Designed miniproteins, single chains, continued (2). Designs and how they scored, part 53

Each design is a single chain, and the fold is of that chain. pLDDT is the mean over its residues in the fold that is shown.

## One batch from the design tools (miniprotein)

Design m5822
Fold by ESMFold2-Fast:
Structure m5822 (fold): chain A 96 residues (1-96)
Amino acid sequence: SKLKELSELFKEYQKKYLPQGKYFTVIAISKEDEEKARELIEKEVKELEKLGHNVKVVYLDSLDLEKVKEEIEKLYKDKSITHIIIVVVDPSLKAS
C-alpha cells in the first residue's frame, strides 16, 4: 500500500503548501528510464522557470516515504522555492 500512503501524503502536503503557492511532484521511474526521464524533467524545469517558479529536483534511490517527507520539508524551509520535483529511481523496478 505504498501508493495509498503516497496518495495520503500528497493530499496532506497539498493542503499545507498549495495555499503558500508551493507545489510538489513525485515521479517513480526504473533505472533503465533514468536518462530519458532526466531529459524530460530538465525541459519541464525550464518551462516552470519561465513561469517564475524556483524549482528544485531531488533524485532518490528508493520509494521511501520518510525521505520524500524530509526532502519536501527541508527544501520548503527556503521560502524562495516554489516547486519541488522528487524523482525516485528504483533499481528494483523494471522497464515496461
Scores: mean pLDDT 77

Design m5823
Fold by ESMFold2-Fast:
Structure m5823 (fold): chain A 98 residues (1-98)
Amino acid sequence: GMEEGRERLLKLAEELEKMDYEEAVQKLAELLRPHVDDLRDLARSARRDAPLREIAATEEALRLAGLSEETIELLRESGARLAKTPEEIARMYRRIAD
């Protein structure tokens, strides 16, 4: 349910905050890997639709998950803001959970 989703986001935020940079990026890549095809589709469609505001991912995590540099650039061109650090993603998870 919605409560379970909220608790999961808070736990992920806490885990990322306790990890070092390399561990956090690897964890994010593992979370993103099942969604790579959806992210490719989103990157292509976003060029014609309302701009994406924010994506809970770093460029390094997207690359490790299997996205090409071309697809990452398309996400940026759509106006989507990518996180610079895992700490920013942890803050995003906490804001969504609120």
Scores: mean pLDDT 77

Design m5824
Fold by ESMFold2-Fast:
Structure m5824 (fold): chain A 100 residues (1-100)
Amino acid sequence: SKMDKIKELAIELREKLLEIYNKIRPKLSEEEEQEIIKLIDELEEAIGKALETGDLAAARKALEIMKELAKLIIEKDPSYEAEMQEVLRLVEEIIRIIEE
């Protein structure tokens, strides 16, 4: 199903994001860390709901949060731009699958 493909892509996004977060965490101020953690928490809730219930609206919310996280990470450390562009391509693929 379309939902199964979304689940696979969402898991890959989550794993890559958490890996990058662990790498940048020591470079963040307390305020920056709190902002990123809040968005990661929102992303985890949205992904969890989508994976558990198959809610496409929750999947869309996760995609929006992921785009916001990518922007913040690139602004903080441009060296992650290539990795964030890869993550954004995955987001674009998920959106394409949802819209089709």
Scores: mean pLDDT 78

Design m5825
Fold by ESMFold2-Fast:
Structure m5825 (fold): chain A 96 residues (1-96)
Amino acid sequence: SEAEYREKFARELAEEAARAGLEPAEVAAVEEAVKRLSLEEVRLLEEARRLVEAGVSGSADPEMQARMRAGLEAIARLARLVEEIRRERAEEYAAL
């Protein structure tokens, strides 16, 4: 299902963030951010990861450039959501 796909991707990305040494609060925000993305944005993130691993970021192919651009936009959206979630959670904690 779409929910299972999103949940699996959220866990995988959060585990990668933890392995990269991000703080627990950032790891939790990454997991939550993926849940706020559209299914299409999650697919674009997965494609961006595959394209980077394949070394195609420097391609002169217009189709590959367009795919990389879409992936970078999805990454920027994820980063913005992580910051928004961290702010929301800090405000909620301060209100307790």
Scores: mean pLDDT 76

Design m5826
Fold by ESMFold2-Fast:
Structure m5826 (fold): chain A 97 residues (1-97)
Amino acid sequence: MDERARRLIEELKEKVQKALDLANKSLETGPQYKDELAKAVKEALDTAAELRRIMGDAAKPVVESVDKAAANIMRGDYQGAIESLKKALEKADELLA
């Protein structure tokens, strides 16, 4: 694997984890984290897009999981977003193995 791709996967994991933490807070304490969550997911989407540019189809499962998380957040489905973000972390770990 390209060393640059490995670094992007680690950055993506950090951004996805931040979004996951904010999505969990949104379920627990209500809508005050919506703007911060939207920003965190956008950062994860941007990093996933760069990863796909470098790795191509190998990055697809991670990118699709982050895209699903963003879609779930847009419709207020925080439970669905949490599930998709967890899936993105799993798929990112598979790329590092």
Scores: mean pLDDT 83

Design m5827
Fold by ESMFold2-Fast:
Structure m5827 (fold): chain A 90 residues (1-90)
Amino acid sequence: GVSGLLKKAAELLIEGAKILEKKGKTEEAKKVKELAENAIKYAEEGDYKKALEDLEKALEVLRNSGVNDLELQINEGMAQLLVGVAKMTM
């Protein structure tokens, strides 16, 4: 269901935030984590529009981080795909 897709995208973004933290991007990591955790709460409440808005904001922070890391790029791409699939099912 839509909730499961949004939560899985958020989990990937939380893993991405850990990579940002390891690369010294502490402020970006904190922002991505907070947005992803908020998205999980909105998805649990059935507010899929707000969950999507927070996930898209988190993806923008990751894209703009300037970190060149393969695992981060994979997590970003997978999260973006799951967000896209969720939009198609809403």
Scores: mean pLDDT 88

Design m5828
Fold by ESMFold2-Fast:
Structure m5828 (fold): chain A 59 residues (1-59)
Amino acid sequence: SLDEEYRRALREFRERVQKAIEELKAKNPGDESKLKELQRKFGAEVEKLQREFDERYAA
């Protein structure tokens, strides 16, 4: 179903972002705290997108 495909894509997107952040940490080890804040911001954006989708499919 569409929502199933979307949730799978969201999860994969989150995992890809996590990997990208870890690679950035390897290149810029001095900015760990800033990278953690960036990761949290990405998570919040993803949560917002998911809530908007749930609203669209609400009964």
Scores: mean pLDDT 69

Design m5829
Fold by ESMFold2-Fast:
Structure m5829 (fold): chain A 72 residues (1-72)
Amino acid sequence: MEETEKRAIELVIEYAVEEGLSEEKARKLVELVEENKDEPDALEKAAKELGLSDEEKEKLLRAIKKAGEELE
């Protein structure tokens, strides 16, 4: 459902900010991933487009994992 998806997105952004990413950068990245969610490389493409470092990408992956655990 769109409401559940929106909550998941906000949780990812919240945890990404906790990991040290800016809220604006995290939100843009999540939006790009959602636009390309049918592509297996969606996250990698979004990270390259926003110029994320390997460290920032790792922080985002941890945020996604934490958000997923919170929703379960």
Scores: mean pLDDT 74

Design m5830
Fold by ESMFold2-Fast:
Structure m5830 (fold): chain A 91 residues (1-91)
Amino acid sequence: DKALELEKKAAENAWSDIDKAEEYLKKAIKELEEAGTPKEEIDLARRVAELMVTELKIAKGEITLSPEELERLRKEKEEVLAELRAYAEKQ
């Protein structure tokens, strides 16, 4: 699976090169879209990828968020985790 190969490359680059990891995640999402994956699953995967990249950049000190941005990130994280939990329970 081409998408899985790209996701593996993203994981391999996560701590050494966040921008490269982000590009691999974007390519993996595009492969899922081209494979006919349902729109709702694509949207969830995109949100997960964006959240992971943002958290990695914060952890490495590459970005600093305002209090308002941190609150929005917290809410998005809670929503994404709830959707992932529901999705996994039905698989």
Scores: mean pLDDT 75

Design m5831
Fold by ESMFold2-Fast:
Structure m5831 (fold): chain A 80 residues (1-80)
Amino acid sequence: SMEDERLAELALLQLERLANDPNVTEEDLRRAAESLVNSLSDEQVEYVIKKLEEYAKEKNNEVVAKFAKLLRELLEKRKA
């Protein structure tokens, strides 16, 4: 849906910002991931994860790949 696409686009823009920050830490990525998961439904988080995983693979971007992994971990924790 358009709403899911917009959420994925916003997540990608946020990740591009973090990827360009030379001082980004694992804690910064985790805080961003937690904020996103807390703002979205399980289905929306899964859609965002899929789009981020596709982007990371296509662009060989390790920061985006790490963020997708953090989102997956947080989603699994919430479902548990």
Scores: mean pLDDT 77

Design m5832
Fold by ESMFold2-Fast:
Structure m5832 (fold): chain A 107 residues (1-107)
Amino acid sequence: MKTFEEIKKEIEKLSPAEAVLFAGEEVDRIAYELNLNPSEEKVNLLIEGIRYLREVAEKLFPLSEEVKRDLDLVIEQVKKHGSISPEGLLALSRALEEIYRRVRELE
């Protein structure tokens, strides 16, 4: 699994649209790895990753309140439980799908 600094350096080399897609892919990957093998390092990495994904996406388009709520739910779950519930994984999937849809609309 890549560190947040490694992820950030790779994203900084990309176009804004590619940066959002890459950040989303890494967030999904980190979430999967966290649920397989929980650790405090992975919790912190996921929280930083989600916050950074939100930051880079908001530079291109406004995020809906539903997407913000779904991302906040995942952050709250990992802070409280150190893992993501099935409901949290569904929320993350919905948020990422909506973000990817918005990126595609920019072409």
Scores: mean pLDDT 84

Design m5833
Fold by ESMFold2-Fast:
Structure m5833 (fold): chain A 112 residues (1-112)
Amino acid sequence: AATVTESGGGTYAEGSTLTLTATSSAPIDAGGVAWLRQLASGGEVLLVYGGSTPAPGVSSRFVGSADSAARTATLTITNLRLEDSGVYRALVATAAGEAVEGAGVEVTVVPA
């Protein structure tokens, strides 16, 4: 079975830029990538879908990109705010049609 691992979590200064990378063990469908933020209630908010399409109401600071051949997808967040703290998770469709979910990475934004 394919696996997806997110990287780029950690502690970031307010106003800085964050890039999260999801790495797949299998080739990905670049149009089949979504990024989610996990809520404390156990639900999720959609941030980006279709590799690069922002979800309705999501800030333009959130930019998705996907590279099928490199087996990677990225979420870049510019001008980080304290409210961007949370757990970020990638959902990836493989080129073979398998849907794979990452375990998520924790992001903490601190005052600069």
Scores: mean pLDDT 84

Design m5834
Fold by ESMFold2-Fast:
Structure m5834 (fold): chain A 77 residues (1-77)
Amino acid sequence: FRLVRAEAEVDGAVGTAEGRVGNEAGERLLGELAAGMAQATAIFGEPLSTEFEAAGEDEGGNEVESARAEGRLRPAP
């Protein structure tokens, strides 16, 4: 497993996901989590956060040991 960080931005909201993953499927999952957090934060207009702790591989073949996802609003000038 290695530490991976993914980021996405939607309508002035930024989503990030960090986790320890064992394969490319896990990296893709983190990217999807980041995008989902950005979209949800943009829709709700407020910061969001969630954390997961998992050991091993899920049934989809995604190897994720732990993950954290967060959405935050980007300040405008």
Scores: mean pLDDT 69

Design m5835
Fold by ESMFold2-Fast:
Structure m5835 (fold): chain A 98 residues (1-98)
Amino acid sequence: SEELLEKQRKLLLELADALGLSEETKELLEEMFEKDPDAAMELMQALLAYAQGEDPEQVIQMFLHIVEKYPELREKFLELVRMTMDPDLVARIEEALA
């Protein structure tokens, strides 16, 4: 429903603000949400796990799962990861996706 989508969009942006994400990163999340709301929400769950100190190997597996499930958004996911995560972890995710 339109009401449910608007509530999910609002939650996505509130979570992005809570994580201290830049306006540029929030715009990228909104672009992903417009294409696939479920993909954007699953990505937000992975970002929350990362922010909460989840094991790096587990975080990598979460991102690999999201890319496998939503391959059309792969490049947007990688762009967002580069903007939000530690460079060493970004390199490991990019290597795992090669």
Scores: mean pLDDT 85

Design m5836
Fold by ESMFold2-Fast:
Structure m5836 (fold): chain A 86 residues (1-86)
Amino acid sequence: MEELVREGARILEKEGRHDTARRLRARLESARLAPESDPLGQPFARRDQRFVERLAKKVKELKEKGVKEEEQARILEKEVRRLEAS
């Protein structure tokens, strides 16, 4: 999962979508935070985990279909915007 999201961020950055790549990396880092002693106190980390999971699934789908990195970047930027708007 994390490797797929990192790859998505790399593709976005390579294709000039630096702001989207930066936001995606920030959400990935938030999702990777170790659970604190109180699991009830982590609603934001859980939100970022769902975001990361959905985006990882999209990256995997695009790679399995053999989509070019330039087109992957366009689709992933659109997906990031869609997930941020939900």
Scores: mean pLDDT 74

Design m5837
Fold by ESMFold2-Fast:
Structure m5837 (fold): chain A 72 residues (1-72)
Amino acid sequence: PIERGKIYTVKNWAEAQEIMGNLPGTLALSVEDALALASPLKVIILPPDLVLTPEQIEALFEKGVAGIIRVE
């Protein structure tokens, strides 16, 4: 199961779905988009070239997101 406070790196969407299980996931296209989409129990999916700072990652988890997944 996905662990709160962790960032997972996966190769494709199928691996992301395995980690998410039954949780809703959404693709963020920018830092601003990720912060706007962050909500309790949601998984934020990041494209390979989008890098978040530690402060931005902390802000997502403070909003209650279930996890963060980066697709390589």
Scores: mean pLDDT 78

Design m5838
Fold by ESMFold2-Fast:
Structure m5838 (fold): chain A 97 residues (1-97)
Amino acid sequence: MTPEEIKERIEKALKENVQPTSKEERFILAQAEIERLFAALKGAMDTLKELGADKLPSSELLRIETGAAVEATNNAPSVEEAYQKGKELAEKRLKEL
């Protein structure tokens, strides 16, 4: 099974809530989701730094960063999209304070 086939299955699973069929497939899907989550978190952190929000309490920063990252991961099938969505959602959450 190629990485391209696995990526297509991740995109399909996100659209259709399709369950993975094998232990190996579940591991690969979980790894890809963790990679997207990390990218989204980095995007959220980068945008808060760019906007000068690093002066907020650490607890508030963590809340914005983790909330934006989780939401971005659920709504972006790729690492690149997760990063950009993480940036967008962190900025949105900051403006809602």
Scores: mean pLDDT 76

Design m5839
Fold by ESMFold2-Fast:
Structure m5839 (fold): chain A 67 residues (1-67)
Amino acid sequence: ETEEIEKKAEEELKKNPEVEKRLIAIQKAAYEAGVPSLEEAEEIAKKKGVDEEKAYEEYKALEAASA
């Protein structure tokens, strides 16, 4: 479940730091959809065609607007 997904993400983070960008993208999608789980957020992002680079850009825009 959530714990296993988190562990898998941590393992991939050690192999590839770009996984961190993926986590941000999923978090952004979850925030917009208001869903509690990474798995559901990933499905929603996939449905909306939100890729990692675009989601990361929007996340940065949100952070900049907050500042």
Scores: mean pLDDT 57

Design m5840
Fold by ESMFold2-Fast:
Structure m5840 (fold): chain A 89 residues (1-89)
Amino acid sequence: SKLEDFVKKLTLLGLPQDLAVKTATYLLSQGATSKDVSKIITATATMHSDDIVTVINQALEEKLSVEELIANLDEASKTSNLLKDIILN
């Protein structure tokens, strides 16, 4: 299923299983495609898992679009300081 495919790919990024399921469900509810998931993988390739988790949790809480989530991940991978005002914990 698309859900299982998304969960598997997100888990490979270092997301905990529960967060991977929650994120995959959210992405599918927003109409995310396999190309969008590939963009997420590319944007996160050099990021630490804790930073990925932080950006994803904030995006889910704010109900950001798939495009906005990908943009926030891409910016986080370029500079951690750009997202300092969004969420840190």
Scores: mean pLDDT 79

Design m5841
Fold by ESMFold2-Fast:
Structure m5841 (fold): chain A 87 residues (1-87)
Amino acid sequence: SAEEELEELAERAKKLVEEGAPISAVLAEVEKMLAVLSSAVTPTPEQRAEIARLYARLVEALEAGDAEGAKKTIDELLALGLAMLAA
C-alpha cells in the first residue's frame, strides 16, 4: 500500500541520517516519498505549501548536521503524507 511504502521510505531516510550518508541520498528517499504521495493523491495548494516548508526545513537540518532535527522533519513529512492518504 502507499501507506506502507511511505513508512518504509521514511525509515530508510532516517537510517541514512543516522549513518551520516550524503545529503543527496537522504533527499532521494524523501523525493521517493513525495512521488508515492503524488501518485495517490492531488495535494491542495495549502498541502503543497506545507510539503515545501517541511522539505526546506529538512534541507536546512541536513546542511547544519542536525540529525535529530532532520529525523523529526522526516517524521512530520510522513505524518502529513499519511493524513493526506486518509482524507
Scores: mean pLDDT 88

Design m5842
Fold by ESMFold2-Fast:
Structure m5842 (fold): chain A 90 residues (1-90)
Amino acid sequence: SAELEELLAEIDELLADPSLDPLLKRRLRELRGALEAEYEHLSPEEQERLLELVREALEAVRAGDPRALELLLEAETEIGILAIKNSVLG
């Protein structure tokens, strides 16, 4: 989807910043991989909720918000939960 492509591009822009915290870069790479693997398998409602969480996390990273790491972990955790749910439901 166009929205997924936009988010992946935004993550790639953040990853290209040489000054970004290595721990934040690690979480962004993990989030990127999870989005590529799982996003297209989610329902429209789950996609909308996830987009909101991911956008909040990326804005926190751009702003230098100390909560950025926590927000990235929350987004990654949500993708993991949705992936498990999809695997149990077929």
Scores: mean pLDDT 84

Design m5843
Fold by ESMFold2-Fast:
Structure m5843 (fold): chain A 71 residues (1-71)
Amino acid sequence: SAEEERVLEGFRAAAEQLIEAAKGTKDKKQGIEDGKRGLDHLVSYYSKRFPQLREELEKMRKDALEEIEKV
């Protein structure tokens, strides 16, 4: 649905901001921890409201975490 597409786009945009924040952080360990916490919060927030999107949100979280860990 258009609503579900907006949720996935919103998650993607927020995850992108978390990745950029981690890249800008001099303390890599702290940046990774903050990014992981932020992604966990996003998955909890959206999957509670759209449980049908949980699997897709978990996949997006994993992909974003891999980018954050490259920092």
Scores: mean pLDDT 83

Design m5844
Fold by ESMFold2-Fast:
Structure m5844 (fold): chain A 111 residues (1-111)
Amino acid sequence: SMEQQQLIEEVRRKLEEIIEKVRRMTQDTADEVLEYVRKVMKEIAEKLKSVKLSEQDKQELIDLLEKFTGEVHMILDLLALDGRISQETADRMKQEIAELMVELAKLIKEL
């Protein structure tokens, strides 16, 4: 429905905002960016609980999360290669973001 389509588009926009923040990230801002990701994921989870999603809508959201995770991991690896962040910071952020995405995907599947 229109409501589900609007929610999916809002999720897409929020994920794109996170990608842009990760692209601009430095070692000094890494923890702030991760906290922003956690905040946005909580906001997405709350909105998803308020809307009845079809199986097709759930699959579209899961596909968006998988694409987002891949893009963020690639950017983090490039930032570490450029020396903008440490390898340890990149690996930690990749793990923590992957865990957040797994939790959100589980929520989506259970809706």
Scores: mean pLDDT 88

Design m5845
Fold by ESMFold2-Fast:
Structure m5845 (fold): chain A 78 residues (1-78)
Amino acid sequence: SASWEEEREYLERLSKEGLARLAESILADPVASEEAKEKARQALEAIRRGEPKERVVRLLEEAFRARKPALEAFKAKL
């Protein structure tokens, strides 16, 4: 079972480029919820604006939370 701490650790291990790729994957996923896609868009905007990595991680953590039942499928695509 995934804890939110484990998901955060996973996201924190990614570079900003890796986080951008993950956000793009969420936006490109036709079965992702609109809430998850909105958080992914916010994460890409945060990267574009040069915001701290911690904020990008939090936004993607929220995207993962909105799509918790499919987390394993998302990880398989990364």
Scores: mean pLDDT 75

Design m5846
Fold by ESMFold2-Fast:
Structure m5846 (fold): chain A 75 residues (1-75)
Amino acid sequence: SEEDVKKGIELIKEMVKETEKRAKEMKEKNVPLSDIKTSLENRKDSILLLAEKYKVPKEVVEEALKKIEEILKEI
């Protein structure tokens, strides 16, 4: 439904925002780089699962994954 798609988009956008915040917090706490990277890769998988469940448009998914990749490069 249109409501499910909108919910999926909002959930994915919130996950990207939370991922950026958590990555910064983990860096500040000196969490090992390998653990931070694993956490962010797991978040990409979660985004893909939500996108499939809620039938989120490909363009929204690609933009979200691109943002996660940019966070990964900044670690």
Scores: mean pLDDT 86

Design m5847
Fold by ESMFold2-Fast:
Structure m5847 (fold): chain A 101 residues (1-101)
Amino acid sequence: MEVEEKLREALAKHGLTLLSFERISENEFRLVVRDADGNVQEAVVDFEKGETRLRLPADHRGPVVVALYDKEKKTVKVYVIRADDGRPELVAEFPLEEVLK
């Protein structure tokens, strides 16, 4: 999947390893990422509801990866929320049609 390869490269620039990016239902994608300290986190994006659900380790102190669906642009946006300042950085953006292929 070309989207998965581009996302892997974008996340790697932030010290993050993409473990999986997969469609789990008609309207949901699951993103699993490992940080430099070995902490594993996941985000689920629901395109119908426009919701993001995050699953983090209880004592997570590393960067947080968030995926959001932008309904106006019809794109999936991936952000890294930095551990040092808590500010979101847009690291990747893909048209929904490319994510669904």
Scores: mean pLDDT 78

Design m5848
Fold by ESMFold2-Fast:
Structure m5848 (fold): chain A 94 residues (1-94)
Amino acid sequence: MSEEQLNRLGMVIAHLRALAEEHAGTPLGEELRRLAEEVLEMIKNKAPIEEILEKAREAIRVARELARRTGDARALSTVAANEHTLELLEKEYK
């Protein structure tokens, strides 16, 4: 993965961490925080990119569920934008 692609992935994870902080103390917020931290550790440890992208996709899935349950329009918009960025990264990698 290029430096530019890693920067975009890092931005996705930063947005998901911010969403998790806004919903701290909820089960989905805590799960989202854990998944985002796992993705960051995988990047630091130079894990296989396929595994990093799969874990990031799981984080997006949890974020989408969180946004749906809260009815937060800003959270829904943030999740949609980050899901689109991840889909582009997955296509660029293949």
Scores: mean pLDDT 84

Design m5849
Fold by ESMFold2-Fast:
Structure m5849 (fold): chain A 71 residues (1-71)
Amino acid sequence: TDRSLQGARDALVEKARELAPEEKKEEAEELARQAFDKQVAGDDEGMRKASEELAKLSGVKVEELEVEPPP
């Protein structure tokens, strides 16, 4: 049972890795794992949050990650 579910999780992680930019493949893998695990646990808020971040990584451009260094 858990082994079969683990196979599905592995497939999702691999797909997320393939879709993510090379700079963020590791983060995408972690987000995919979290989204799947939260969904399996019935944590809809955690799953939604992780899924949104994963979707942003697969299609996002670095737009809102700017920090202002002190002069």
Scores: mean pLDDT 65

Design m5850
Fold by ESMFold2-Fast:
Structure m5850 (fold): chain A 65 residues (1-65)
Amino acid sequence: GANIAKGKAAQAAVKEALAKGKSGEIPVETAVGRALRAIGDLVDALLAAEKAGDKESVEFLKSLK
């Protein structure tokens, strides 16, 4: 569903931002800012899934580290 897709996109964005920050492709401050924004998107997706009663999406999003 849309919430799972948003969660996957957010997880990918966090991983990419941190990888680019570690490699020096982008400044660490930029990497942290991008990662925090993506985490915010993940939290919004989780809250939307909980409000919708979509337990499968909630469990999936909580499994993202």
Scores: mean pLDDT 77

Design m5851
Fold by ESMFold2-Fast:
Structure m5851 (fold): chain A 86 residues (1-86)
Amino acid sequence: SLRPLSEEERKALLEAIRLLKEAVDSEDEERARELARRAAEALPDPEAAEAALEAGLKAIASEDESVRAALMVGGVLRAMAILLEA
């Protein structure tokens, strides 16, 4: 069963989501990659961090806005699932 997130884990997840959204919305690829790395660094769990980074980098590489949004949402859901199961 999924466990509830701690206050610190919730804050970390929300910060990661904010940074990933900024990364996907960025027109500067270097800035977008920096924001994706910072999103991963915000997460305490290395598997959740990897999921967030992977989603961010794949979204940044996509030319389709709908695909970018789907990849970001999928990555966030995967990171959240990892944190809830930890």
Scores: mean pLDDT 74

Design m5852
Fold by ESMFold2-Fast:
Structure m5852 (fold): chain A 63 residues (1-63)
Amino acid sequence: SLPKLDPQDLIRKAQEQPQELEDIIARAAELAKAGKMTAEEGIEAGIAEVALSLLEAQQQAQA
């Protein structure tokens, strides 16, 4: 299934696999620098950034 844009699923993913999301972002940045980033990889990295940002916002709201 293509990316689930449900904020609850994104927050859960960021809680369970934060390093995986950071790795996706870092890999996409490396590929972009090499001129090899696909549209799919760019979208995946964007979703990963949103997921981490949503988790951070939730944690700050509870702190």
Scores: mean pLDDT 79

Design m5853
Fold by ESMFold2-Fast:
Structure m5853 (fold): chain A 65 residues (1-65)
Amino acid sequence: SSLEEKAKRLQEELSKLLGEPVEVEVEGDEITVYLSGEDEFRTGLAEGVVRMLSWATGKVRVVLR
């Protein structure tokens, strides 16, 4: 599925950018990114990456744990 491919790519890119493993799940027509709510900078980075990745079409959301 194209969503699975996008989710895997997003997970890889965010893991590199944040320097730690990031969980990304495909739930129906949505891609959900799970981040630890450690600080605003990391959350902003992930949101910025999602926004810039226009190719990751569909509903993409960030969930803080």
Scores: mean pLDDT 69

Design m5854
Fold by ESMFold2-Fast:
Structure m5854 (fold): chain A 90 residues (1-90)
Amino acid sequence: TRERALALAEGARAAIGGTQLLTQQAQKSSLKDAATLVEKARQAIAGGRAAVDRLTALDPALGAEMRAELDAVAAAANATGAALLAQLAE
């Protein structure tokens, strides 16, 4: 229904914005705090992907748009996480 599609789109937008904010905060934080923020970003990405998958079943065009945006912020979060692991891993 339109209500489900709207709720899923709002969930996807919240996940995208939340992931971006958490990633930016991680980049400005101490290594200890940054690791926690990156983990929260990964959880936001997982929730966003689930919402986008469901949205794509209802509205393929909007789902594809949201997926592209989510993939972009997920790539940034993953790059930040990889950089942190390189600093922490010994």
Scores: mean pLDDT 82

Design m5855
Fold by ESMFold2-Fast:
Structure m5855 (fold): chain A 81 residues (1-81)
Amino acid sequence: SEELKQVEEEITKLFRESAKHSEFDVEKFLELLERIKEIARPLAEKGNPKAQELIKIFEERKLAALAVENKDPEWYEKQLK
């Protein structure tokens, strides 16, 4: 959906800004992942398998982000793709 694409674009921008400042905003990253889940939820409830898989991936990425000691922007960008 268009909304999911927009949130993914915001995450990509976050990685770019983090690279410039040598800092990664984990709180904002987690906020954007929550937005992905909320946008995908109605589609997943209607049986869209891609939306269901996206919610699963979101939960996995969220847990990984919370557990990470290293805030390398490249690592987070790779998790998104």
Scores: mean pLDDT 64

